# Ledger of designs, part 14: designed miniproteins, single chains

Each design is a single chain, and the fold is of that chain. pLDDT is the mean over its residues in the fold that is shown.

## One batch from the design tools (miniprotein)

Design m483
Fold by ESMFold2-Fast:
Formats: sequence, structure tokens, C-alpha cells
Structure m483 (fold): chain A 82 residues (1-82)
Amino acid sequence: VSEERLRAEILEAMARIILGVAKIIAERHKDTNPEKLEELLERLEELVRRAEEAARAGDVAAAEAALREAMRVLRELDEVAK
């Protein structure tokens, strides 16, 4: 396995983990700002999908950019959840 392929697989796995964590946070705090949590979760789902697609295509730079944005949205979601 090339280093590039290994990095792509790791990025795809990270994207799935980020989305899973976000869904757990949103479910636990659905009684606190549910509309805002739904908005952030939807945005995060789109970013995770982009990261996965970029990683599968071998576009590591695009996958990393999408993951950085996804982590930013995850931070906002965590802050809104309190």
C-alpha cells in the first residue's frame, strides 16, 4: 500500500468518526437548541461526504481541507450543545 493510499484510508475513517461523534452529541442535546444542532449536523454531513469522496479519489489535499472544515463545524456543534 502506498503512503498516499494509506493516508486516504485514514482520512476516510476520520470522516466517519467525526460524523458519528457529532450525531451522538446532537442526540444527547436535542432538547437544547435543536434547530441549530440540526443545521450544524446537516452541514457536517455534507463536509464529511466531501471528505470521503475526495479521499476515495486520492485527493488528499481536498480531503484534508474538508476535514478541517468539518472539525470547525464539530466545535461549533459542541459549543451550541454546551
Scores: mean pLDDT 80

Design m484
Fold by ESMFold2-Fast:
Structure m484 (fold): chain A 58 residues (1-58)
Amino acid sequence: SATRDRILAAAEAVIREKGYEGTTMREIAERAGVSVGTLHRHFPSKGALLRAVLERLA
């Protein structure tokens, strides 16, 4: 979905800027232009989101 793709792009950008440990779900949601609730509906955890980002890069 377009929303899922925006979240993945935002996550990749934030992780590149701040590293995984410095990244929060709130910052990713803000960068993607979605609520934290919408983010959690697509990815239940930061780890699940990281796995999806890595799959997209492969």
Scores: mean pLDDT 84

Design m485
Fold by ESMFold2-Fast:
Structure m485 (fold): chain A 77 residues (1-77)
Amino acid sequence: KKVEEAKKLLEKARQYLKEGNFDEAIEYATKAIELAKDDPELRAEAYRVLGQAYLKQGKLDEANEAFRKATEALRKA
């Protein structure tokens, strides 16, 4: 099921973020977003992880866009 796969990818993204592997955190969070498009809470959480990873890399514009999309995902729930 797409939701269960997205949850596994999001958990890996969080683990990579915690370990300081920001490129992998971005990759796995992006994959989780794609699979969770019909799950607004899961999609929002994946965008938050993506935003945090971008912030850690100093990519401010990408981080701001990710956080904006997280908020938008919850509005359309």
Scores: mean pLDDT 84

Design m486
Fold by ESMFold2-Fast:
Structure m486 (fold): chain A 72 residues (1-72)
Amino acid sequence: GDISGLSEEELLALAKEVAAANGVDPSVIKRVVKVSDDLIELVVSDPQAIPPETLVALMEKLGVTSISLVRG
């Protein structure tokens, strides 16, 4: 899917919902940065707190082909 129509605030809200649904504390996700229409940067307090299965769920829900995890 194309994320061009979604704000970073909307993407952050969706990312937190997906994290919570997959047993990850939503507070770990601090912000989302749109890098391109199919790529986001996910700013997290601890990248190790996001399991690979949660990353797959995030990609599917947000319709992106790639997610970069950044500690911040």
Scores: mean pLDDT 82

Design m487
Fold by ESMFold2-Fast:
Structure m487 (fold): chain A 68 residues (1-68)
Amino acid sequence: AKEEAERLLKEGMILLNEGKLEEALALFEKALALYPTAKGYEGLGLVLYALDKDEEAEEYFKKAKELK
């Protein structure tokens, strides 16, 4: 579970950098469902900012800080 979540986080970041926002979003959501981490919430926040969902992005960045 944890190892799978870490793999999904890496793949999600690659997709985010390529501008494949919907695919990146799906991978970050799957990673967090398997194993919630600060990195996962930060990744989800970054995708949401790119999708112009700034308020949702800020909430996930706050959740990431709670896990640090």
Scores: mean pLDDT 82

Design m488
Fold by ESMFold2-Fast:
Order: C-alpha cells, then structure tokens, then sequence
Structure m488 (fold): chain A 89 residues (1-89)
C-alpha cells in the first residue's frame, strides 16, 4: 500500500513537472520572461506538493527500505526546491 502510494506520488510529480517544464520552454522561446517566471513558480508548487506527499507516506509506514527511498527522493526534492527559489529571487 505505502509502496503503491510512493509510485503514484512519483508518477503524479513527473506528469505535473513535465507540464510546467513545457510551459517554461514555450515561454523562453517566445521571450516571455513573466510566463517563464510563472512556469518556474508552478514547478516550485509541484515540488512542494511532492515533499508534503512524501512526508504523509512516511507517517504511514515502518518499512526501512521504503523509508530510505523516500528520504533520498525528499533530499533531491529539497535541493531542487532550493535551486528554484534562487532562480525566483
């Protein structure tokens, strides 16, 4: 159950991140810096929602292998969030 929740959370993240990335690419091609900034803010929200979902899954399991995988994904997501915040500053 918790493993399926992790798989679903990652798949949802990848789908939403792809939409934001495509919007960012289109904005850059058009020279629309405000639209590009909006796409980066959307990606920031997607990463924040992934982190929140990962924390919820962690609260529902004691499986050490699953917890270790979630921790690695959360660490990567937190680094991505920091990078996005620096770009949006």
Amino acid sequence: SAWKQLEQAVNDFLTRAQVAAAAFHRALEAGDLEAARAALRALEGVVQELIATLQEIKSQTTDPELLAKIDRIEEAAQRALQGLRELLA
Scores: mean pLDDT 89

Design m489
Fold by ESMFold2-Fast:
Structure m489 (fold): chain A 71 residues (1-71)
Amino acid sequence: MAEEYAALLERLLDTMVEKGLISEETAERARRLLLEAVRALAAGDEAKAEALAREAEELLAPAVEKAHEAA
């Protein structure tokens, strides 16, 4: 279900914030994109859901790269 998918993604975002990989602001932006993607998926708009999910992934990718650079 869409809500279970959203809960899983929120757990991942919370873990990344706890590990210092992303800021709370970045997590909030990613959460908004992912919630909109979940809404689109629930409405049957898979193309919109995929586009929003990819934007969230791109938002999170630099934070993962920064974690390696900060060592």
Scores: mean pLDDT 73

Design m490
Fold by ESMFold2-Fast:
Structure m490 (fold): chain A 93 residues (1-93)
Amino acid sequence: SMEKEKKAEELKKEAEEVLKKGHEELERLTEEAERLKKEMEEKAKEAPEEEREKILKEGTRKATEIEAEGGMKMMLASSTALKLKSEAKKLEE
């Protein structure tokens, strides 16, 4: 009983750390995407008018890919944390 409670607490702590790391990665990638958007906007301003649309479209596509990666990593972290919490509940039964 006490050993099962200790394992359940350890699994809950692991779930919390997984979620924390997932949130940190999502924040990092969101900031990276925003920085890339600003860099592409500055490049577009300095580029010939005929090239501006291409630069902005490429920047938007790359930023969207980075944001999608962040979302995927957070989704995986949430799924992993849910599994760990489910295992903890089974030990508390």
Scores: mean pLDDT 88

Design m491
Fold by ESMFold2-Fast:
Structure m491 (fold): chain A 77 residues (1-77)
Amino acid sequence: SELEELLERARRYAEERGLSRAEASLVASYALTAHELRDDPEALAAFRAELEAEVAKLPPEVQAEVRRAVALAEELL
């Protein structure tokens, strides 16, 4: 299934990049949500905007970690 293939790609990518379990989980969660919304451009744009607004409220070090995970997840899509 497409979902299983996406999860396997995310797992392999996280392993190859040496991501922590927390970072790997962030990558997988973002990739799954973006994949689910792939056929709804407005919903996908709203999800990305809401995520950016929430990330902006976090401490700078956490912002950097989340933004890195999002960028890595986008490479899987």
Scores: mean pLDDT 79

Design m492
Fold by ESMFold2-Fast:
Structure m492 (fold): chain A 108 residues (1-108)
Amino acid sequence: SSIGEVLALLKDPNPNVRKAAVNALTKIALEEPELLPVVVPALIEALKDENENVREAAATALGKLAEIAKDKAILQRAVPPLIEALKDESENVRQAAATALKNIAKKL
């Protein structure tokens, strides 16, 4: 797939483009779960984005992907950065991180 091109969009100067890239990676991983080892690290980096809407989208994406992931080790990689996101300045980011952690906990 063209996943490398979508990954490059996560570094776009426009936060709306970076948010769209997060949403595209989420959709790709839902259709092709074998790409989770590539998508999850990219979403973990997006949790540190300067824009709160990008961080919220990344946390939401990790929560959705937790429901389809069969490899618990991939999910465990997201736990420490999601715990950090619980301290985010944005209430929406904190809520998305809490939901993602609840979804991951159900799989552990």
Scores: mean pLDDT 88

Design m493
Fold by ESMFold2-Fast:
Structure m493 (fold): chain A 104 residues (1-104)
Amino acid sequence: AVEEALKAKDWKALTEIGHEYLLEGKYEEAIEVYEKAIELSGGKDPKAWTLLGRAYLELGKYEKAIEYYEKALKLDPNHKGARGILALAYKKLGKYAEAEKVRK
């Protein structure tokens, strides 16, 4: 599946495969696939950035999660899922004021 999407340079298929890994709790595998999707898309898919952030959040790597959610929001400021999870990541770091700002 991953190898087929890589051969086709289908970054949307890679993002979907990564999401399946994420749902299975295979966070490291999801990260690898999302990084490849981002490379092939030239970093222009806010969904891939959001899902990469989610994988890092699930691994407890909150600073990396924040970085990638902010990247998604820069590409799509109306990406609803990214804002809520970004607020959660700030709370996990004890940055409650920053979490409140993101939530509005």
Scores: mean pLDDT 78

Design m494
Fold by ESMFold2-Fast:
Structure m494 (fold): chain A 69 residues (1-69)
Amino acid sequence: MEEEEKEKLRKEAQRYFNIGVFYLSQKKYKEAAEYFEKAAELYRQSGDTENAKIAEEMAKYAKELYEKA
């Protein structure tokens, strides 16, 4: 079973999500989108579907800002 591995994946996803938020604050939208996509994948692998969805929405938002920049 992978209970400890799921928790590690969730912590890694949270770190990537926070990096994405930091890049958004710096108006580095391409980098923000990349980190939110990494966070979404890690949340999905951990079984955290709610946070995976939030991270996917943040990645889409950052991509929209990147297209406009």
Scores: mean pLDDT 84

Design m495
Fold by ESMFold2-Fast:
Structure m495 (fold): chain A 76 residues (1-76)
Amino acid sequence: MKEEGEEILERMEIGLRLAEEAARNRDIATVEDILDQNKALLEEMEKKLGKDDPIVEKAKKILEKIEELLRKLKEA
């Protein structure tokens, strides 16, 4: 169970890097798609590990960073 959470977290971290690259290119649609994918991954992680797991807290921070990128990109 914890190993699966670490794999999901790694996938979310890759998503964040891709979102940062898309944001540099002003590709709003790609950042939105990555955010939706990472929301689904977080829901899967919460279902498997529970909301209070430290890995879930890290995943939430990654999601917050992608949301902030999208917000700033839309306001620019």
Scores: mean pLDDT 82

Design m496
Fold by ESMFold2-Fast:
Structure m496 (fold): chain A 60 residues (1-60)
Amino acid sequence: SAMEEEIERIKKRLEEGVKKLLEESREAAFLAAQIGVKEAEEHGMEEVKELALKYLEELR
């Protein structure tokens, strides 16, 4: 569905964004993961929230 495709695109952007930021700044990557959790929560995107939380824990 269009919603499933959009969620997969968002997940890919989050993953690529965190990895790209991590190459230059662990702090920026951590902040991006925190923002990802908040945005996913506001929009009820559980899969995106789970992915962002995973990165948040890995970057502690």
Scores: mean pLDDT 82

Design m497
Fold by ESMFold2-Fast:
Structure m497 (fold): chain A 94 residues (1-94)
Amino acid sequence: GSEELLELLERLLEEAEELLEKAEKAIEEVKKGGKLEEAEKYLLEAEIQLGLARIVIGVMKSQNIEIPEELLERLEELERRLEELREEIEKLKK
């Protein structure tokens, strides 16, 4: 039901946030001579989780399920962090 979709959305956002934090730490390691591959993997996984969150939101809206504003704001913030980290990785490739 609606509670299951809300729980799924919250879980997807939580997993995306954890993956972005792992990507940030991996980027710090790259600056110290670590491998870029780990940062890129975490970033890709975070992108997948956020894409799934967008799909869940679309399903909820189609069913007229009210989505808490906090979750919508959290998704937007995480998508912005993803783009910032992507730009930082591209800068490290130069």
Scores: mean pLDDT 87

Design m498
Fold by ESMFold2-Fast:
Structure m498 (fold): chain A 85 residues (1-85)
Amino acid sequence: GRAEALELAREGAKAFEAGDYKEAAELFEKAAELDPSWRAQLLYAAAVAYAKAGDNEKAIAYLREAAALDPSWKASVDAFIAAIK
């Protein structure tokens, strides 16, 4: 549930800080599956981590899903896709 999503998001943030971007992305993906209320935000975080890891295809896919789930992310998503395209 939410507590498990928060723990995975914290582990993802630590991995991101350490430069382990692929691990961070995978942890944010798992967190997004556990709590729908944070799904858009966590998918955006996973997308940023995938882009840092060099996986622009997964990054763009998750950015689009985040914007579809929460339109308030659309401007940030559009800007990020333009930057990595």
Scores: mean pLDDT 83

Design m499
Fold by ESMFold2-Fast:
Structure m499 (fold): chain A 68 residues (1-68)
Amino acid sequence: GPAAAEAGRRAAEAGARGDAAASAKYGQLHFENATTPEQARGGKAAADAGAAGDAAGSAVMGHESFLA
């Protein structure tokens, strides 16, 4: 839904600028607002990567999740 899409977009943008913490936060919001299994998987992967400090990985996962 719109909330999941907006959260996924913000996760990708945060990750792209190197903000792993913000990317993790928005990846978690995307996971929580997911309306499809693909969105849920992508959002969780972005949150996990961001939490691990992998901003680049979080950005990639957030972008894939936004497109799902």
Scores: mean pLDDT 72

Design m500
Fold by ESMFold2-Fast:
Structure m500 (fold): chain A 85 residues (1-85)
Amino acid sequence: PELSPEELAEALERAARVAEELARLAEEKGLTEAAALLREAARLLREAAEAAAAGDMEKAMRLAEEAERLAQEAAEIVHEALAKE
């Protein structure tokens, strides 16, 4: 079943908090670029949550997809940094 706008907004806001926490951990490991990408993803997820709360599901999905791409780039940086060691 499709998420309601309110449920989607809550999920996106929760995802933004997780992204911020991961950014902090990446920064602590010296992975500054990954941390920056995760913070940008968190900002997009918050904007997506606001769009979802307003009923703009198309905008919410577009912003969430962009945040996912940034999170994947950050994950690749983390994986490569750990594999190199």
Scores: mean pLDDT 84

Design m501
Fold by ESMFold2-Fast:
Order: C-alpha cells, then structure tokens, then sequence
Structure m501 (fold): chain A 87 residues (1-87)
C-alpha cells in the first residue's frame, strides 16, 4: 500500500511538474505513504485530505489537467488506504 501510494505520487509529480498544485499534491501523497508505512493512519488521512484540497485548488484556478490527474491519483491512494485499514 505505502509503496503504491509513493508510485502514484511520483507519477503525479512527473505529469504535473509545471504546476505548484500538482507538485504539492504529490508531496502530500508521499507524506501520506510515509505516515501509512509507520502505522500513523490519522496522519496519513490528514495528508490525503491535504492532497485533495490542492487538487481542488488546481480546478478552481483553471488548471483542469492537473485537477484531473491529481483527482485520479488521490482517489486511487484513498482506495488503497481504505482497503489496508479494513484489513
């Protein structure tokens, strides 16, 4: 789970490197993965929310491509988190 979330963060950063929102969301996903790996699920959830806020900010600012890619990454990371917490 943590390694998959890191991969999502790396892919998002590579695809949205020109966007401060994309870079910020990718960094938040990396921090969520690190917290998840340490078993700090509350902190991991906080960083997933932070990534979602940055994705929403990209949409508000008209960066629809960053918003689309970021939303897909956050949804996939959230699903991985939910499946692991349910275990």
Amino acid sequence: AAEEIRRLADELEKETSDSPYGRGAAQSLREAAEAFEKGDYNKAATYLVAASILVTAAYIEGDEETARKGREAVLRASRLFDEAVAS
Scores: mean pLDDT 84

Design m502
Fold by ESMFold2-Fast:
Structure m502 (fold): chain A 80 residues (1-80)
Amino acid sequence: MISEEEKTYLELYLEKKNDQEGIDFLKKYGPRKAAEKLIKEGKLTPEEIAQIASEVDGPEHAERAKRAVEAFIKELKKKE
């Protein structure tokens, strides 16, 4: 599930992709709506978020970030 903790990783992910529109969307609508948009566009994967979490906070945090994105993808698939 995407929360405020994943907001930092999403900001870093969007910076890495030079996605200013995505950063502005994240700031305006929050991490859940930003992650939903990116996932629907095929731009965000659990693996990419895990890599950023590993680089920022260490390998232990990578698994948690990956699980959060995977859980959110499953939630979104229930909505189509």
Scores: mean pLDDT 77

Design m503
Fold by ESMFold2-Fast:
Formats: C-alpha cells, structure tokens, sequence
Structure m503 (fold): chain A 81 residues (1-81)
C-alpha cells in the first residue's frame, strides 16, 4: 500500500517538475494519502500557480490544509472549487 504510493510519487516527479498540471495534482494527492501534507500543499500550490481554476488542485490543497490543521483556509478552497 504505502510502498506503491511512494513509487507513484517518484514516478510523477519528473513531469511535475516540468510543470505538468495533471502530474502536480496527482503528486499532491498521493502525498496527502501518505500524510505528507506540507509537501502535498507545495505541489498543489504550484499547480494552482499554473492553472488557478483547476478544481482538482483546489481540492488537493484544501485536503492538505485540513491535514495541517488549517481548517479555515481549507474551507475557503473547498468553496472556490
């Protein structure tokens, strides 16, 4: 389970680093599942910097903020998505 998610994270890094929005969002999602909320938020923020209206990136960032205890910020992002 965890090892599979960790492999998926590493497989997505080159595309995410190249600015592929789908890869940035998916990387953030897998990091959220791994409980790596700070890193998940960073990748989701980069996706939103490239595509500010990306609904999946907004949800991914909101879930990362919930994991970090930033409930008010998470609620604002869910409402925007």
Amino acid sequence: KREELERKVEELRPAAEAGDVDALVQLGRYLNELGKYEEAAEWAEEALRIDPENKEALVTLALAYLGLGKEEKAQELFEKA
Scores: mean pLDDT 84

Design m504
Fold by ESMFold2-Fast:
Structure m504 (fold): chain A 85 residues (1-85)
Amino acid sequence: KVEELEKKFREALANGDYEAAAKYGEQILKIDPNADAFTYLELGEAYLKLGDYEKAIEYFQKALSLDPRNERAKKLLEEAQKKLE
């Protein structure tokens, strides 16, 4: 169940299919509301690539709430915030 969605999420990210990655990532969150910081980080990156900067910011903030020392999440959050300017 979750494992299959995680596999599809990873494959979509690897293939640069950010629309599919966003859809599978959202499905993971519906099944597992306690998803780890990595899931939020990758989902945020997918939305950033899609130009949905508001959703990207939301998910990067969630990733940082779970892992405050995640340097990648901090940099991507700043990037998404700058895109809204």
Scores: mean pLDDT 84

Design m505
Fold by ESMFold2-Fast:
Structure m505 (fold): chain A 50 residues (1-50)
Amino acid sequence: SVEQRVVQALTPLIEKGSGQSEMLRALLEAGISEELATRTARNVHRSLTS
């Protein structure tokens, strides 16, 4: 599923404290659409920095 691909792509990046651009890149490489990848990377990074 898309959700599983997002989780698998972002989990190691979240654990190492990677930035929004690294998260976006990983999501695109995992085959997530540009729109969803951009939104997801932004939202996840924002939640971790708040």
Scores: mean pLDDT 82

Design m506
Fold by ESMFold2-Fast:
Order: sequence, then structure tokens, then C-alpha cells
Structure m506 (fold): chain A 103 residues (1-103)
Amino acid sequence: SSLKEKSKELYKQGFEYFKQGNYEEAIKLYEESIALNPKNARSWFNLGLALYKLGKYEEAAEYFTRAASLAPTPEILNNLATALDKLGKTKDADVYRLSALQM
């Protein structure tokens, strides 16, 4: 659909800013991408990565959780666990790492 194509283009623009280390602009573009296509797990995951780079670990964990609910992968689960460790939630982090190992 045209909305999915526009979402993909916004995602690509956000990723260009991410590669430049401009995480704030990347976040804005990823949020616009998600508004057009909320089922794109990769956009949720990259939004989480950008927030993690900015030290916003609670928000990063929320968006990694959303990405995992759409498409659980070892990469997403391990990044979620790392964000949870930053929040002192080590037992929760260990659960997600174990899940990643069993995939």
C-alpha cells in the first residue's frame, strides 16, 4: 500500500540520521514511520536502539518489547535484556536472554 511505501521511505531517512549519530532526528522519522505502519517490527526496534543510544533505557525497553511482540528474534530479545540490565531488572533480563538462546 502507499502508506507502507511512505513508512518505508521515512524509515530509510531515519536510518540515514541514525548512521550520522543524529539520534533525535532518527527518532522523529521512526515515529512517523510507525504512525503509518505500526506492524513494522524493524521500525520499533530501531526506535528502541536510538533511544538506547540517548540513555533513555526505560523507553528503549518499551519499544524493544513492542518489536519482540511483533517479531521475536534473538537480536531484539538480547537488546531488550541489555536495556533491562541498565534499569537494574537483571532477573527479567535473564529471562529474555534465555528465550533468545532457545530460539
Scores: mean pLDDT 90

Design m507
Fold by ESMFold2-Fast:
Structure m507 (fold): chain A 59 residues (1-59)
Amino acid sequence: KVIVTTTDKKPEELVKDIETLGGRVLEIIDDRTMLVEIPGPKVGNLSKLPGVKSVEVLL
């Protein structure tokens, strides 16, 4: 699981891109933050998506 923070996009605008990477949005926390489940090898691809500011891995 990872916390994703967005720059200028709403979390809802990234749902399809996250699903394409094999991930799933578990919870939208606020207008710029969401909890995502994603395969470990795809975390790097997630961080490169347009509109993603940061990705924080939950251990």
Scores: mean pLDDT 81

Design m508
Fold by ESMFold2-Fast:
Structure m508 (fold): chain A 59 residues (1-59)
Amino acid sequence: MSDEELYEIAKEAYEEALKMGLSEEQAFTVAVLRLLEAGAPVEKAKEIAERALKDILEE
């Protein structure tokens, strides 16, 4: 799975979690967990999730 695909998974997870009324911190946890389920290692999952969150908050 490419970094681009992992980024898309994280972005979708954030959008879904925020629509469910979760906080940004909880949405970050959900995104990391979905990336781990997709086969990403923990460090990469955190990095991708952090970048996706920053992009969503800035855009």
Scores: mean pLDDT 80

Design m509
Fold by ESMFold2-Fast:
Structure m509 (fold): chain A 80 residues (1-80)
Amino acid sequence: MGEAARQLGKALAELFRAALASGPEDGKVAAEMMSKTAATNARAIKSSSEDAGKLVQEMAEEVEKAARAMRARLEARRAA
């Protein structure tokens, strides 16, 4: 559990950092990911330890994917 929670926290921090550098549209994506993370954490609290870990890990992967997409957009803007 602790590792999955730390990974999710790190992924969220990277997502918000990218959103702040990118502008308001990516800020909306970051807010949506935060909302999904809150819902996932609420479900994890009500779940078994194994299910909770899986839910948090899946959410971390989704946040990491969103952060990668934001970085790709930032790189494309720098290339233009």
Scores: mean pLDDT 76

Design m510
Fold by ESMFold2-Fast:
Structure m510 (fold): chain A 68 residues (1-68)
Amino acid sequence: SAALEEQIEEDVELVRKAAERLGLSEEEIEELVEETRERLRAAGEDISKRAAYTAGGVLRAVGLALDR
């Protein structure tokens, strides 16, 4: 539980930093981070699914930045 939550927060941190560097608004970053955290928690102990959702979070940040 604690180890899983730590890994989830590390993955969320990667997505947050990517979104910040891409210049997303604080509101967009918060929404993306919470969505990513929810998906990662739903994936649980599935390492490959968590990796896919983390990558998906970064790709969504890129997509949001390009839609500007």
Scores: mean pLDDT 84

Design m511
Fold by ESMFold2-Fast:
Structure m511 (fold): chain A 61 residues (1-61)
Amino acid sequence: SSMELEEKLKTALELAKVLAPREVYDEETIRKIIEEVLDGLEIPEEHKEEALEYLLKEVME
């Protein structure tokens, strides 16, 4: 459901900010960490690229 996806994306953002702090890692490494988080949360493949770009922007701001 869309609510399940939204909750997974919220969890992914919280995890990404903790696991991929921009003060420690470069953007390429942050991108890879976010990809692993999205895989771990079983984000549907059709939403992964959009989720990755959204989370990367949020972490890098």
Scores: mean pLDDT 81

Design m512
Fold by ESMFold2-Fast:
Structure m512 (fold): chain A 59 residues (1-59)
Amino acid sequence: MDPEVVELLKRAGDALAAGDYEGAAQAFREMSEVAKKLGNTDLAEALEAAARVFELQAR
């Protein structure tokens, strides 16, 4: 797995453990951009959808 993705996954996990849904959403969006660069459109779409869900929960 790309080292940038591993770092972002760790950041997302830390944010979720802390109840920081805004931070989690940001990390998932950054992972989606990395997935797009790697040509994995399906993964990028799933990660962007996850980011939107967390943004809605962060109200």
Scores: mean pLDDT 79

Design m513
Fold by ESMFold2-Fast:
Structure m513 (fold): chain A 71 residues (1-71)
Amino acid sequence: MISDEELDAAVYLLHGATLLAVARSKGDEETAKRFEELIDRIVEAYRAGDTEALEQAKAELDRLSKEFEKK
């Protein structure tokens, strides 16, 4: 079965990918690039087993998501 950590990372990756697609559909290439960079950071942190880096990347995605939704 998928671990709770793997499931949590997968949920954040899906959320990030959804926001990336929405930003691109609106022509917001700057915000799309920022979401793409955060997705890459989550993947790399997860592969490295770096829990601290993973939590930091997730927090940054939450912050950027809130900023993007306020537009």
Scores: mean pLDDT 79

Design m514
Fold by ESMFold2-Fast:
Structure m514 (fold): chain A 85 residues (1-85)
Amino acid sequence: SRQAQIDALLQQATDEFQQVVDAAREAERNQDINTAIGAILRAIGLYLDFSSQAQALNSQDALRQIDALYRQALDEARRALRRSK
């Protein structure tokens, strides 16, 4: 069903953006600039992919949730990059 596709998309997006957040937080602890940059690039790629899928499913709620996950992951990755001294 369409709802099952939306639920599966949101679960996958949640899991994948959480991995980006975890990688960004580890990069901040280790002051790993390359990993922080990689997290930014991955977050952007995931956002383009998942937002496209949400639009194909015509789900504004899914798109809003994906946007929130993306913003959190991007903020964590940018914080890691800024704290790399």
Scores: mean pLDDT 88

Design m515
Fold by ESMFold2-Fast:
Structure m515 (fold): chain A 85 residues (1-85)
Amino acid sequence: MLLSDAELAKEAAILALAVGATSAENEGNEESAKILRETLDKVEKAEDAEKAAEILEEAAEKLKELDPELAELLKKQAEKLREAA
């Protein structure tokens, strides 16, 4: 198959970030949407699953004060990426 476990986890994280950013933007949560879009760009550029997980963990810390539920979702995606790395 074309996707490894690490690649699948990274694509799942990218999809979660894209959905989260669109949802936050539609709800008028512009600050959270900006963080999620910046995180999406960084994850797409990450060389490996471990780097992508670090990026998601940093985004989760930034979102803990702004949107705790999105922060938890990003933390779960980071855990999946670390498992795949």
Scores: mean pLDDT 79

Design m516
Fold by ESMFold2-Fast:
Structure m516 (fold): chain A 88 residues (1-88)
Amino acid sequence: MEPVFVIDSDGVVTEVSEGAKAKGLQVGDRIKKVYVDGKEIPFSELKVALAKDPTKKIEVEIEFENGVRVKGLAYLDEQGNIVVEILE
């Protein structure tokens, strides 16, 4: 079972799997920075990119305000939340 977490529209973690907890993530963690293909982008740009093509998974690296950094595949769920499957 791959480690996974969910982020709301405000960039707050709302759900974490046991594997994501093992990576140091918890509910309430806030996004500080988002990287796509090694380039820093605004979180709003990630939301727009995912909304334009909901079949697309985007490889992201996310830095949280607590200093936790994860690499994963991001996609939208049916509620408009961002799901991230952790790769590292």
Scores: mean pLDDT 82

Design m517
Fold by ESMFold2-Fast:
Structure m517 (fold): chain A 79 residues (1-79)
Amino acid sequence: EADEAFEKGDYEKAVEIYRKEVEENPSPVNYSKLAAAYLKLGKYDEAIEYLRKALEMSTNPKGKRAIEALLKDAEKKKA
């Protein structure tokens, strides 16, 4: 359902569902999904917070680079 909400552009609903998923299963992937929904809402502070959590938990160099790219984009948009 969270991915469906995100696909339909219902980012507020996606945030609600991804927040619950993060509470039950904290992982770099779930933190990144939540951050992506916050980015779509223009909530850059929240997006940055969760991207940093994803980065701290990530042990895979490829995944880490992807998260770092999203973090840089979010920080630029925050100004």
Scores: mean pLDDT 80

Design m518
Fold by ESMFold2-Fast:
Structure m518 (fold): chain A 116 residues (1-116)
Amino acid sequence: EIEELLKQLSSSDPEVREEAMEKLIELGLEKPEEVVPLLVELLESKDEITRKYALRVLHYIALEHPEVVVPLLIEALKTTKDEEVKEELKALLKSLLEHPDLPEKLKEEIEEALKE
């Protein structure tokens, strides 16, 4: 169950967090439309470690399914009121711009979002 894995990203046990991250990457590659929105919701977590792991999972899914991940990251950047979350989202979007396989349209959308 995806919800259980999302909870495990917040575990006090780093081994549990790492295992949950690996499983969520695998599920996100198979079912990006189910997994990605739930990971984006985790970016509103006040736990910095939970956000770090969610961002890492989103990064790996974005390498294969940027068309699902990028629009949701841009929406989150525009809607979040947390300055730390904004910085984390901008850093991930900038990282995705460095990826050679990123589609041109998505690159333009990211560049426009980062100007605002």
Scores: mean pLDDT 86

